# Ledger of designs, part 67: designed miniproteins, single chains, continued (4)

Each design is a single chain, and the fold is of that chain. pLDDT is the mean over its residues in the fold that is shown.

## One batch from the design tools (miniprotein)

Design m14471
Fold by ESMFold2-Fast:
Structure m14471 (fold): chain A 90 residues (1-90)
Amino acid sequence: SERIDKEIEELRKEFEARIKKTVTDPQKQNELLKKFDEKLEEIRSTLERAKAVLDEKYPPEDQERLEKDFNDLIEQAKAILEREFEKMLS
């Protein structure tokens, strides 16, 4: 999904910048970047699977409801990533 790809890319860039700004040790930066990238790919896979389920659940006439439910899933994913990021910095 182009939307999932875009959201993940924006989050990746944002959090990479935050890691580089807050963590001065190159080894620790690389470790955190790899861990965060792994979490982004887990979230991507979860969103792709959830989107497939929504596509089967909602007929074409319910596209607005599908879009609403999908938007909610993306916002939940962002909240999970923010929490995981804070956890990685602690």
Scores: mean pLDDT 81

Design m14472
Fold by ESMFold2-Fast:
Structure m14472 (fold): chain A 60 residues (1-60)
Amino acid sequence: SKSDEALEAGEKKARELAKKLKVDANVEVIKEGYKAMLEKAKELGDEETVKRAEEGLESL
C-alpha cells in the first residue's frame, strides 16, 4: 500500500538522519545517560552493563 511505502521511506530517512545526527547530537545529554547507567550498574555489581556504558562513553 502507499502508506506502507511512506513508512518504509520514513524509516530509511530516519536511519540516514540518525547517522548524520551523530555529528549534531546533543552529546552532553547522551553522556549523562551513559554516566547514570554506569553509576547504577556499579551499584548493582553488573560488570557487563558497566563495560557497555564505558564503551558507549568512549565512542562519543
Scores: mean pLDDT 69

Design m14473
Fold by ESMFold2-Fast:
Structure m14473 (fold): chain A 78 residues (1-78)
Amino acid sequence: MKEEIEKLIKEAEEAEKQGNYVEAIKLYHKAAEIAKKAGDEKLAEELIEKAGEVGGKAPESQRQELIDEQLAEERRKS
């Protein structure tokens, strides 16, 4: 489980280096979800915060697409 989270973090860091900010954010969110399911809420919080930092670097167009997708996902949960 932690090994899977570590892989996702490394993939997110690579995506960020390549300028694929939306992909990096999605990978951090996925890692955070796995951490939360594992009961590691502190790690999940840190990963969500990291995704937010990457979002701040993303071009406005990419950031808007991510926000729209996130809102749609929250609506699906409830």
Scores: mean pLDDT 74

Design m14474
Fold by ESMFold2-Fast:
Structure m14474 (fold): chain A 87 residues (1-87)
Amino acid sequence: MLSREEIVLLAETALQEVRKMIAEGEPDEKVREMAIESLLNMAKLLESQGDLETAELLREAAERIKSLSAEETLALIEEVIRELREA
């Protein structure tokens, strides 16, 4: 089973990919799609481990991303990582 630290590392990997996409000039919709997929994949993994509360946090974050810019998506992922480290 993945630890909380491993989930944080997955989230940090998604953050680095978002930063790279923004630096390379990818459209906001592509940045959002990648971020949403990453968060939903992490949520499924946490749900499989019985961590339903953290999985719901990630699903809610993914839903919020649908209406955000690329820069706002980056900020939200940074917020999610902070919350994961504190939980």
Scores: mean pLDDT 84

Design m14475
Fold by ESMFold2-Fast:
Structure m14475 (fold): chain A 56 residues (1-56)
Amino acid sequence: KIEELKKLVEEILKYIKEQGLSLVKTEEQKKRLEDEIEKGKPTFDKRFEEMLKKLE
C-alpha cells in the first residue's frame, strides 16, 4: 500500500531469501525452501525470519 514500505520490505525479504538460499548446497534443499515459502504465503514474514536464524 505504502510504496516506501513496500520497497523496504521487498528489499529486506529479497536479501534474507538470497542469504538463506545461498546456505543450501543442493537443489533439493533450495526447492524445499522455495516450496515452503510459496505454500506459506500468508506467513511469508515469519518464514523469512526463520531463514534469518540460519544466517547465525
Scores: mean pLDDT 64

Design m14476
Fold by ESMFold2-Fast:
Structure m14476 (fold): chain A 66 residues (1-66)
Amino acid sequence: MLRERAEVIVETAEKLIEIGAEIDEKYGLPEEQLAATRRALEILRNTPREELVERAEERLRELLER
């Protein structure tokens, strides 16, 4: 259950960051905010999915204990 949820979260996060980049471009946000979005995309592209899923699973476990 948690790993399946973590995989969905990682997939959703990838899509949300892509959408965020489109919104940033559309609204002409300050360069500092655009740089933050670009860094997030770079991290996603260069980080193995398995590592992202493991971190998401750990965070889900923490959240469910609250």
Scores: mean pLDDT 69

Design m14477
Fold by ESMFold2-Fast:
Structure m14477 (fold): chain A 81 residues (1-81)
Amino acid sequence: SKEEEVEEAFRLLTSPDPQKAIEGAERLKELVEKGEVSPTQAIAAVMTLVARALEASDPEERERYLQLAKDIIDAANKAME
């Protein structure tokens, strides 16, 4: 179901593996663009990405998390149109 897709994307996003977290964020961005993610879930995803960026020692990894957070915010704003 669509709800199961959102839950799986969050499971990936909260993984300690950075590659899985990035994949989870990309999947959440697509689901947000389709209007399949609630505003509360979109906020939770952004907060998780910002937290990961703050913990990241690698500047490129930090920038990737912050860019994905911005992309999710932009997608959520478009989905509300």
Scores: mean pLDDT 84

Design m14478
Fold by ESMFold2-Fast:
Structure m14478 (fold): chain A 106 residues (1-106)
Amino acid sequence: MSTLGLAVVAGADGRTLGALIQAQGAVAEEVAARVAEGLAQGGVPVRGVYPTPEAMADALRELAAELGIKITSIEIRDGELVVTTEGQDALGGAYAGVATGTAVYE
């Protein structure tokens, strides 16, 4: 729920990602509801306010810097954004966001 849920939330709104990162183990009710909706629909990729993965990566870097979150890696792969953070159990591992809302066929 942490990694995939974070990806869905991040694709919707960078501020929502910031709230989730800042909360760490505290559930923002609005964030949890949107994550649950996305996961219930099979983890449908979310089209955020960011038209490209590069734009989303830039927004995430600025947000993480303001929150004091250490990003260890940001990679852009086939229209997907993969972000890893240091020392975050609730957010540990890969976060993957899709700016364009592309779905895997098979």
Scores: mean pLDDT 42

Design m14479
Fold by ESMFold2-Fast:
Structure m14479 (fold): chain A 109 residues (1-109)
Amino acid sequence: SMEELIERLKELIDELNDRLGEMTPTQAEAAGLVIQAGLLLISHARTGDPAFRERAAALLERLLRTHGDQLSPEERALLEEAIRLLRAGDVEGALRTLIRLLELFLERI
């Protein structure tokens, strides 16, 4: 459900924030952008305002442009899929994809 996805996303955001000091500057910047995109999707789920979804997609596109070469092939594929799903209006699919991406970020610490 959407509620279960949002709660899982919040748990991962909290875990990443606790572990930011264990990350390289590049990893921390990438994690920060995904965290911001996740928070915008929570706002979209609460309000229904498409501006939050559009802003989330733009942040992920910026991450891909600025840090894509430093992501693993699996992380890059998940990022590209999350952007595609957000542009298609599939917020639940995007949330599932971002959750997987954040879990991979935690595994790299």
Scores: mean pLDDT 85

Design m14480
Fold by ESMFold2-Fast:
Structure m14480 (fold): chain A 55 residues (1-55)
Amino acid sequence: SEIEEEIEKSIKKVEEILRELAKENGVPEELTEKVLKAMREETRKSLLEQEKLES
């Protein structure tokens, strides 16, 4: 759906910002990617759940 596409775009944008900040602060790329994957899955689930409740 359109809302799901916007959610995915927002998640990707935040992930890109966090990746750049992590690199600048010397956080290992492997750790950053693992954290971002976990956060992405959790955020996506939370936002989709919220949309269902509003419907």
Scores: mean pLDDT 75

Design m14481
Fold by ESMFold2-Fast:
Structure m14481 (fold): chain A 76 residues (1-76)
Amino acid sequence: SKIPKEVLRKNAEADLEEARRMLEEMKERPLSAEQAAAAMLIAVAAILEAEWAGDKELEEEARRVLEEIKRLVKEQ
């Protein structure tokens, strides 16, 4: 009944890649409040999926990306 760990890991990797892409966009130009919120939500999804998959390194990477997104949102 639970999502398989392999699927969770792949989802976490995809969400982390998207969050990183949005983070790089934020370094070049300010995002709207809605776009910034979307970036944070995607990063949170990556953290949860990595945690549920048991991938601690992927979880730590996703947490670093979230903190950097939060930092840039505060600076916009």
Scores: mean pLDDT 84

Design m14482
Fold by ESMFold2-Fast:
Structure m14482 (fold): chain A 77 residues (1-77)
Amino acid sequence: MAEELLKKGEEYAKQGKYDEAARYFWQAGVEYLLAGDPEKAAEAFRKAATAYRNAGDQEKSDLAERVAQAAEEIAKA
C-alpha cells in the first residue's frame, strides 16, 4: 500500500538513510499513480527528490522533480 511505503520512507529519512528513504518515496509515488491518485504521487515524488538530494544524487533528484511535475499536471487534467 502506498501509504505504508511513504511511512517507511519517512522512517528511513529520520534515521539519515536518505538513499533508502528516496527509494521508498519513489515506490510510493509509483503506487499512487497506479491507484489513480496523481496528486499524492506528486507529493511522494517530491519527497523522493528531496531525499535523493540529501543523499547526494542530484541526477535522480532532478528526475524525481520532473516526474512530480508530470503527475501534478495529470492531477489538474
Scores: mean pLDDT 86

Design m14483
Fold by ESMFold2-Fast:
Parts: structure tokens; C-alpha cells; sequence
Structure m14483 (fold): chain A 83 residues (1-83)
């Protein structure tokens, strides 16, 4: 699979930091993991961003890779936009 561009990483960071995504985590075991972490929208795959991606993958029963690919990005957009 092709890696995401910096622009797509920024979109993923915005989605993970969004109120819609936070509402999806509310009442789950991952609420504490993301509420304590400030995700910066800078297009850089830092360790906090990778933790958030892994939490999303675990929450939505995806394969836990910590790697943001096109399939993970598509699933994230669908989860947030249809919430």
C-alpha cells in the first residue's frame, strides 16, 4: 500500500483530534488514551499520532500496524464523517 502524503497526514490528524472522533471514543477503553494526548495538525507522523492511529485500528477491529495507509485513512474518514 502507498504511504500517505503530508496533506493526508494532516487530514488524519484533524480527524483524530475532532470532537466527532472524540465522541466515538467516549465510554470506550481508548477515551483516556486520546483525551490526555494533544494531537498536533502539522503533517508529521510523531509518536503521539502513531499511538492514536493504533488506538483507532484497535477500536474499529482493523489490523494493528500503527502505519497510516490509504485503507486506514479511508476508514477514519468514514467513521468521523458518518458519526
Amino acid sequence: MKPLSPEEIKEAQELLASEKFQSLLKGTTFEDLLDGSSIKVDGVEDPEFKKAVKAFEMLFNLKVTGKTDEETFKALKEAVEKA
Scores: mean pLDDT 70

Design m14484
Fold by ESMFold2-Fast:
Structure m14484 (fold): chain A 55 residues (1-55)
Amino acid sequence: MEAELDEKVAGVERILDEALKRGLITPEQRARLLENLRKSAEDYRRTGKPLVFSA
């Protein structure tokens, strides 16, 4: 479970880096989104609630 979560976090970090390179977000926005991601991962670890995204 934790290893899978860590891999998903790494994937999102990669997406954010690509968005920054394309000028879609600022470095400040990237840092904020990464902070939100870390908080979401912590909530998932605490509650065990599955992540929901478009299927």
Scores: mean pLDDT 70

Design m14485
Fold by ESMFold2-Fast:
Structure m14485 (fold): chain A 71 residues (1-71)
Amino acid sequence: GPELGERIERLLVRHHIEHGDTITTEEFLEILLEAGLSREEAERIAKELEKRYGPVVTLSQVGEVLRERGL
């Protein structure tokens, strides 16, 4: 729902402030879990991101995958 997308966005903004414009797919998996996604769904999204872009991705690339999923 909207609350899940907002929670993910808030966690990604925090990551950007602390670490800049890149994130590892493992760090992104942990953000999805903290936001409240199931491990199964979080792992599917993180694996898709890694398959497309590799183990280190930009926040813009993360945003593209999240938009495709309605998050």
Scores: mean pLDDT 86

Design m14486
Fold by ESMFold2-Fast:
Structure m14486 (fold): chain A 73 residues (1-73)
Amino acid sequence: DLRSQGTRVGRDGADLYRRTSGGSYRPTVPSPNDSPQTIARTLLGLGNGLRGLGINDMSQQSFDVANQVRDSI
């Protein structure tokens, strides 16, 4: 289920962002109850944040899942 995958990737990416940034910032994470469009937008924002920290692999994973969610609509 793409919604579950998007939620998991968002949670893991946000956790990695918080750990890397010292935990002072809490990025938005998608909920399993969010629409596919909301999940995709949240993951794109998270991907941009992760790239800003140099976390390129997780950033790319966030973008890839966001694109898969968008393509499913």
Scores: mean pLDDT 77

Design m14487
Fold by ESMFold2-Fast:
Structure m14487 (fold): chain A 57 residues (1-57)
Amino acid sequence: DELEEKLKLVEELIKNGEVFELTEEELERYEKAKKEGILPETFKKMVDLVIEAQKKA
């Protein structure tokens, strides 16, 4: 599964100290799509990891 492999890659990159930046506009669009229930669970987990890493960095 392409999304599952990308999720694992993102987890590894974050674990190695990589920082991903999302703009406020991108975060708003993600939150709206998440609320609409249109996002795959794997994709949602991947973006949530990026958001957590960004806020912690």
Scores: mean pLDDT 71

Design m14488
Fold by ESMFold2-Fast:
Structure m14488 (fold): chain A 77 residues (1-77)
Amino acid sequence: MPSVEELRAWLDAQIEYLRELIEKDPEKAVEEGRNFLALLEWLRERYKDNPEAVAVIDEHIERVRQLIKEAEERLKK
């Protein structure tokens, strides 16, 4: 099992990937963001007994939701 620090580093890398994807392909960014959000919600349930991991996951769930909204705002009709 990765440490909380390793989990945070991996999640931060996924956020950076989504940010780049929003600029290059916002439609794909919405799809990938929604898939990543589903994965984060699944991880939150699996790590529910680890409050430090839950806190890191909750922070990243909120960031992913914001990125999905940004990508949707960049899409045309």
Scores: mean pLDDT 82

Design m14489
Fold by ESMFold2-Fast:
Structure m14489 (fold): chain A 66 residues (1-66)
Amino acid sequence: SETVVVIGNGSGDTAEEALANAKKDLQKKLEELRKKAEVEVLAETSSTQEQDGVYYSSVAAKVRVT
């Protein structure tokens, strides 16, 4: 098995919306990976930044692939 990091990105008018969109992006990427491999999420971290009233979030998932 291998360990890799998958990152979802999102933006929105609020920190909550940006984070929700980043998690949706991450979920889509994990679903694509699950089509060709078994995927277990081991850890998840998030970061959100604001610039000019727009929020940007990244969610990084450390996953085990078999």
Scores: mean pLDDT 89

Design m14490
Fold by ESMFold2-Fast:
Order: sequence, then structure tokens, then C-alpha cells
Structure m14490 (fold): chain A 65 residues (1-65)
Amino acid sequence: SALTVDELIQAAIKLLEEGKVEEAIQLLEMARAASHDPELRARIDEAIELAKEGKVEEAIRVLKE
């Protein structure tokens, strides 16, 4: 079975907390593709951008909102 959007986001948060930024971004991109909520998609896009900039703590905060 495919992971849900929420399961992908929770897994990405754990990977970010572990410093596995590239793996976390991959899961966030999957969550974005699976999401039909434009507000959630915008939050995922912001978190991906922050993670790519090395702003890991800020990315985690956005995802936990």
C-alpha cells in the first residue's frame, strides 16, 4: 500500500531531525504529488525550499504547523 500524505510528512520530519535532508526532500516531493490540498501543497513547497537552503529547523516547524 502507498503511504498517505500525512505518513510521508511524518517520515520526512524524522529524516530532517536525523540530518537526512536529501531523503526527506524526496518524501516531501512524494507528499506534494499525492496531496490535493493547495494550502498543504504550499506548506510542503516552503519546507522543501527551506530544507534545500539548509534551514532544517525552519522546514520542520513549517511541516508541524
Scores: mean pLDDT 86

Design m14491
Fold by ESMFold2-Fast:
Formats: C-alpha cells, structure tokens, sequence
Structure m14491 (fold): chain A 68 residues (1-68)
C-alpha cells in the first residue's frame, strides 16, 4: 500500500529526529559533567524544541493517514 509506505517514511524521519534530540541531550549532559554547568544552553534548548515540534507535525500527519 502506498499509504503504508508513506507512513513508514514518516516514521523513519521521526526516528532520525529523535536521534538528533538524543545526541543534543547527550552533548548537554557531557558538557554539564565536564564544566559543572547545570542549565541547558538557550540555543540548544531552542534546537531541541524545534525538533520536537517537527516530530509532532509528522506524528499528526501519520494520524491523519491512519484515520482517513
């Protein structure tokens, strides 16, 4: 089904975006351990938020495809 293939492509993109978020979060934790800093840098927080917003849009697209 073309619909099933499109859903799989969207799910793959979500997986990649989640991997980017995890890499950013890992980098923040590493920085905190090395520097003693306790807050997420504003630019990194903004990037994580933008990636989460993109995931939400893709998840909504998948829901629309599944519900007709």
Amino acid sequence: SHMEQKIKELENKITQLKAEIQALEDAVVRRMLETGETEIPADVAARIQALQDEITKLENEIKKLKEK
Scores: mean pLDDT 85

Design m14492
Fold by ESMFold2-Fast:
Formats: sequence, C-alpha cells, structure tokens
Structure m14492 (fold): chain A 60 residues (1-60)
Amino acid sequence: SAEEAIEEARRLAEEAPNPGAAATAGSGAVQGEEMLKEGDEEGALRAARAGIAGAHRLES
C-alpha cells in the first residue's frame, strides 16, 4: 500500500549508510505523504517507490 511504501522510504532515509540514498528515500517519503494527504494514493505509491528505488540504486 502507499502507507507501507512511505514507511519503508522513511526507514531507508533513517538507516541508509549512504547519505545520498538516505536523502533520496526521504524525498520520496515526503512527496508520497503530501500526495496521500491530497487523496492521490497512486501518486503517493509511485513517489515512495521512486525514492526507495533511487536509494537502492545508489547503494548498489
């Protein structure tokens, strides 16, 4: 769900050892939270997933 993706992005922002990965995950979480508050669940999910994917790419 969007909420679960946002929570995972938040976790990565706090725990990622790479500061760029942490910032990318945090950005996705913030954008996802804003979209979810506006009722855009699909947009929130995409934003959170983009942050998660970007963080993983920077750590790979």
Scores: mean pLDDT 80

Design m14493
Fold by ESMFold2-Fast:
Formats: structure tokens, C-alpha cells, sequence
Structure m14493 (fold): chain A 83 residues (1-83)
């Protein structure tokens, strides 16, 4: 339980870091579409793992939050691909 929770938290941190990289590129005007897509895909995968480990830990609230984060990022990725 505690170990699965730790894995969930670490995966969330990884997802947040990848999102932050995209945000920095947008604010500095250096947004590389290909690089932004790669960061968003990594963030989506990280939140997917976070939800999986949160479920294994029995934390349905954390799993729900991770799934919601993943859905938001999937929509952002689709919008970015249309640009």
C-alpha cells in the first residue's frame, strides 16, 4: 500500500515536470511543436501510471485526480496537433 502510493506520487511529479517544460516553452516563445508533443505524451503516460498505482494503493480519490489530469492533457495534445 505505502510503496504503491509512493510510486503514484512519483509518477504525478514526473507528469507535472513534463507539463512545466511545455509551459516554459510557451512563455519564452520557444515552443517547438514536436518537442511539446513529446513532453505532453510523456506527461499523459506518467499520469496513467499514477492512476494505476493509486488504484493499487486503494486511493480512489488520487486515481480520479490523475485520470482527470490525463484527460486534460489528452485534449491539450489534440489541440496542439491541430495547430
Amino acid sequence: ANEEMRKAILAEAEGALEVMKVAVQKTTGTLDKKEAIEHLEKAIKAYEEAAKYAEKAGDEELAKIAREAKEILEKELEELKKE
Scores: mean pLDDT 83

Design m14494
Fold by ESMFold2-Fast:
Structure m14494 (fold): chain A 61 residues (1-61)
Amino acid sequence: SRAEDAAASGRAALAAGAAPEAADNGGTYQKSGMPAEDARKAAADAGGSEEAQRLAERGGA
């Protein structure tokens, strides 16, 4: 489906290195989720509102 295609697109971006080496650098640990920037893009690709995009970015995955 289109929604699944959008999710796959977001995950492909993550796999392609959307989370550069700076992400975990000071002992901040994001558990195997989308980095904030990629989570925001995934929400946008899924047709999420501006509010949803901001929540995805803030919360991560």
Scores: mean pLDDT 51

Design m14496
Fold by ESMFold2-Fast:
Structure m14496 (fold): chain A 67 residues (1-67)
Amino acid sequence: MSPEEKERLRRLVEEGIREAREALKLPDLPEEVRERLERAIREAEEHLREGRYEEAVRVLQRAAAPP
């Protein structure tokens, strides 16, 4: 993976985590959705620490997808 590609993915993960945290502030968020977002944030942060940016993006995208 190129340094530029790695930087792009890292920024996408950081933005995704930020957006997920903002979504958790919504007053009418269903419990199931809240639990899914919280789990996705934790998993994405773990992948980010391990340098697994593609996995982190996938986790965040899956959590954001409507069922």
Scores: mean pLDDT 79

Design m14497
Fold by ESMFold2-Fast:
Structure m14497 (fold): chain A 81 residues (1-81)
Amino acid sequence: VEELIKELEELAKKVIEDPNDEEAIKKFGEVAAKLASLLPPEEAERFENLAVRFLIYARQGKHEEAEETLKEMVELVRKYG
């Protein structure tokens, strides 16, 4: 779990720095899906919604909101994964 969380955080940083990096966005989505699969169904749905919200904030240049959304994602996985 910690390795996937670290990979998610590294990919999230790349997406925030370059929201047009299609490869980083794709890999972020793949890692997020793997992490969601470790969660109960209700928490998995919430996690997936947070992942979408993160990408929206990153595209809008809302770095602070994107970083806070990432923190919520990590907390959710650590609590329920």
Scores: mean pLDDT 84

Design m14498
Fold by ESMFold2-Fast:
Structure m14498 (fold): chain A 64 residues (1-64)
Amino acid sequence: AMEEARKKAREARLKALDAVNQGDYETAAQYFEEAAKWYEKSGDTELAEHYRQQAEELRARAAA
């Protein structure tokens, strides 16, 4: 169901935010990418694109 996918997206997003607060940008990027995949499956394409962009930015920070 789409509601289940949205719930999983929210859980991944919260884990990503926790990782950001810990300074673990690599792990945060992975969780934002996971959230984006779940939003894509739920039909929330705009949210999926937003979180993929956040993951890309965090990977850039981790690589710097």
Scores: mean pLDDT 84

Design m14499
Fold by ESMFold2-Fast:
Structure m14499 (fold): chain A 59 residues (1-59)
Amino acid sequence: MERRRRAMIAVADLAAEKGIGFEDITEEDIREVAERLGLSPATVRRAVAELAAGVAADA
């Protein structure tokens, strides 16, 4: 599966689990997701930014 899509799904799941918006995701959350998926924190940060931008564009 594409790494970007996996990161986006995991970030969305984490935000839903915590009941927070994507803009409220912390560096600790990013590191946790990166560790879990075996991805770089930079890849996860990009996924968070893309999701946050998408939500803002739809608002």
Scores: mean pLDDT 76

Design m14500
Fold by ESMFold2-Fast:
Structure m14500 (fold): chain A 119 residues (1-119)
Amino acid sequence: SISLTESGGGTFKEGGSVTLSAKVSGTDFKDSLLSWWRQAPGELPKLVASLSADGKKKWYDEEVKGRFTISADFSKSTAYLHMNDLKVEDTATYYFVAFSTSVGPRLAFGEGVQVTVVE
């Protein structure tokens, strides 16, 4: 009954910008920790950005700090990753994950969104 749709992937130029989105249907994620993860070729998946359940606290990995911004529109059950000043090293599959901050399940993983950055 829960579905997750990620979008915004593609091929982008170095120095460009893109916004990824993740829409959750069948549940409200406002009480969940919202997070974006990425997996570059040959690497393990890593957390790049998170937003606290109250929407007030944001965390970023040092590699993306100052370039990426996480946000959410709770009225639309949609989370965003705004990616600015793209680098070739940002090439990865990006995954949205929502975790309940109470005892319980994470929301579904999407299949991920491929972002390719070229010079």
Scores: mean pLDDT 81

Design m14501
Fold by ESMFold2-Fast:
Structure m14501 (fold): chain A 72 residues (1-72)
Amino acid sequence: MTVKELERKAAQLYAAASINAAGAEANRAIAERASPEMAKVYLADAEANEAAAEELKKKAKELEEEAERLKK
């Protein structure tokens, strides 16, 4: 892969992470006004979205580090 391809893939993964983080925030906000039963469902979805966002950020960082190594 070229440096440009790695940087593009990293950017796409960061974008996907941002979408997942936004989804987590939305689910937590919904949980605050939901019934206790439904709040558990939305909080579980928020935690899943937060975990997905962290994994995507980790992969993006790995691609950025690879791109940086190729520049040197």
Scores: mean pLDDT 85

Design m14502
Fold by ESMFold2-Fast:
Formats: C-alpha cells, structure tokens, sequence
Structure m14502 (fold): chain A 78 residues (1-78)
C-alpha cells in the first residue's frame, strides 16, 4: 500500500499543470517521508489538503491521483 501510494504521488506530479508541478512535487516528497516514518494520519491530512488545493486550482487530474493515494493511506490507519 505504501509503495502504491508513492507511485500515485509520482503520477500526480506528472499530471499536474506546469505552474503547480514544483509545489506538488514538494508536497509529495513530504508525504512520502511521513509514510516512511509510519505517520499515516499526518500523511492522510497532508494528502487531503493537497487534493483540495489542486481541485480549487482546477487541476482535476492531479487531484484524482492524490485522492486515490489518500484512500490507500486511510486503509493503513485501519
């Protein structure tokens, strides 16, 4: 699940609009670090914030991948 969530974050960076790629990449790196440290609740919160921001900016493709990663991280908490 952690590895698949990381793959989805990489896809989100690739799908992101050019103006957001740097911000999405930085956010994804932070989430990956939280996942590696077992801080799943913090990772989930960060993913929800990232997805919300992307949807507000009209980047639906990147948001979709981030939301899918969030669902996988939620399974790690249960």
Amino acid sequence: LVEKAKELLDKAVEAAKEEFKYAVKNAAEGVKKLLEEGKYEQALDALKELAKGLKERGDEEAAKYVEEAARLVEELIK
Scores: mean pLDDT 82

Design m14503
Fold by ESMFold2-Fast:
Formats: structure tokens, sequence, C-alpha cells
Structure m14503 (fold): chain A 69 residues (1-69)
């Protein structure tokens, strides 16, 4: 039911947020070491952006489901 769908979305959201934190850490580390290429940094920034968009979408779906409970 709706509660099980909500649980699945919350678990997915947690996973996406953890992945984003990991990529942000990787980007910071490359910047501190001065070893990241412009291409590598752009790829990390694009992945982070895609994760942010996915997170916002899931958060909106959670809010819509919570209103139905």
Amino acid sequence: GLKEELRKLILRLIGLKLRKIGLEFDKELLLEKGTGSEEELKELEEEIKELEEEIEKIEKEIEELEKKL
C-alpha cells in the first residue's frame, strides 16, 4: 500500500543523498590535491547535478504520498 511505497522512496532518498555526499567529497579531494582535470571536475559536477535533480523529484513524490496518508 501507500505506506510501503513511502518506505521505498525514503530508502531510495537516503541512498541518493549518501551517493551525493560521496561525490561532493571526491570533488573536494581532487580540488585540494590540485590533481583533478577540468574534464573530471565537470563529470563530477554533472553527476552531482543529476543526483540533486533525482533527490528533488523523490522528495516531491514523498510529499505527495504523505498528503494521501
Scores: mean pLDDT 83

Design m14504
Fold by ESMFold2-Fast:
Structure m14504 (fold): chain A 55 residues (1-55)
Amino acid sequence: SLEEEIKKLEEESKRLEAEAVRLLAQGDDASAAQLARKGREIAEKIRELKEQAGL
């Protein structure tokens, strides 16, 4: 279902954000930036799915 897909993507997004924060704290700005970009792409997908679901 769309709701299950959204939940799965939100969970993945949270994991990537947490990992990016850890990398940034370690001074790995390049890897942190890459994960942040991936997180934004997932956030955009979540927004599209919520729109389709009428949320």
Scores: mean pLDDT 82

Design m14505
Fold by ESMFold2-Fast:
Structure m14505 (fold): chain A 72 residues (1-72)
Amino acid sequence: LSPTEVRILEALAAADEPLTAAELAERTGLSQSTVSRTLRRLEARGLVAREEGKTTRYSLTPKGAAALEEHK
């Protein structure tokens, strides 16, 4: 995992609910464009689940949690 991927996955792990890309940008200090690009990569790898609805939200998958633990 890259440092940027770790920051996003840790922010999701600390959250009690699914987060938008904008909320992740605020929590991580990353730009929204960086967060959006990184989320697409993490989603493609199954590390993050995308919830489509009124707004698109993201949550940590069990695979994502395991990858974060292996990195630590």
Scores: mean pLDDT 81

Design m14506
Fold by ESMFold2-Fast:
Structure m14506 (fold): chain A 77 residues (1-77)
Amino acid sequence: LIEKAEKLKKKAEEAEKAGDYKKAGQYYYMAGLWYEEAGDREKAIEAFEKAAELFRRAGYETGAKVAREKAEEIRKK
């Protein structure tokens, strides 16, 4: 699970560098899900918050809201 999350985070960073904010947000969101399953709460929150920021930059407000709600849910654990 950790290895899967790390691979997706690398893809997200590459997409962000390329200016593809929607794709970068999607990869960060997926990385967050894998970190959550692995029990790495801190990394999951960071990934979901980064996804929300990138989705906002892409104009994908629904995705930004969903990612933010996921980060908040984990913080309450």
Scores: mean pLDDT 82

Design m14507
Fold by ESMFold2-Fast:
Structure m14507 (fold): chain A 97 residues (1-97)
Amino acid sequence: MSAEELVDKGIKLLKEGKYEEAVEYFKKAVELDPEGDVAPRALLFLGNALAKLGKYDEALEYFDRAMELASRRPDDPEYGALLTGAAANKVAVERAK
């Protein structure tokens, strides 16, 4: 499976409330290409799935990684949206702790 296919499967599992399974698919997507085009999106969803499982510290680490990668392409509107999303989710997780 490609990294993009793994992210799509993970998103479907997240929508079904299967957070543990979603985490595994997002982790596989990041492992295939940890610095690639799909990585910021995979890291954002991985953090979100971990937050749903109450793993707030792990979620924050992945949001930070997503923001770092997304900030490398400031002129890309998709990366700008990912950066904003990761920052918002990080704030939500900090409030839940």
Scores: mean pLDDT 83

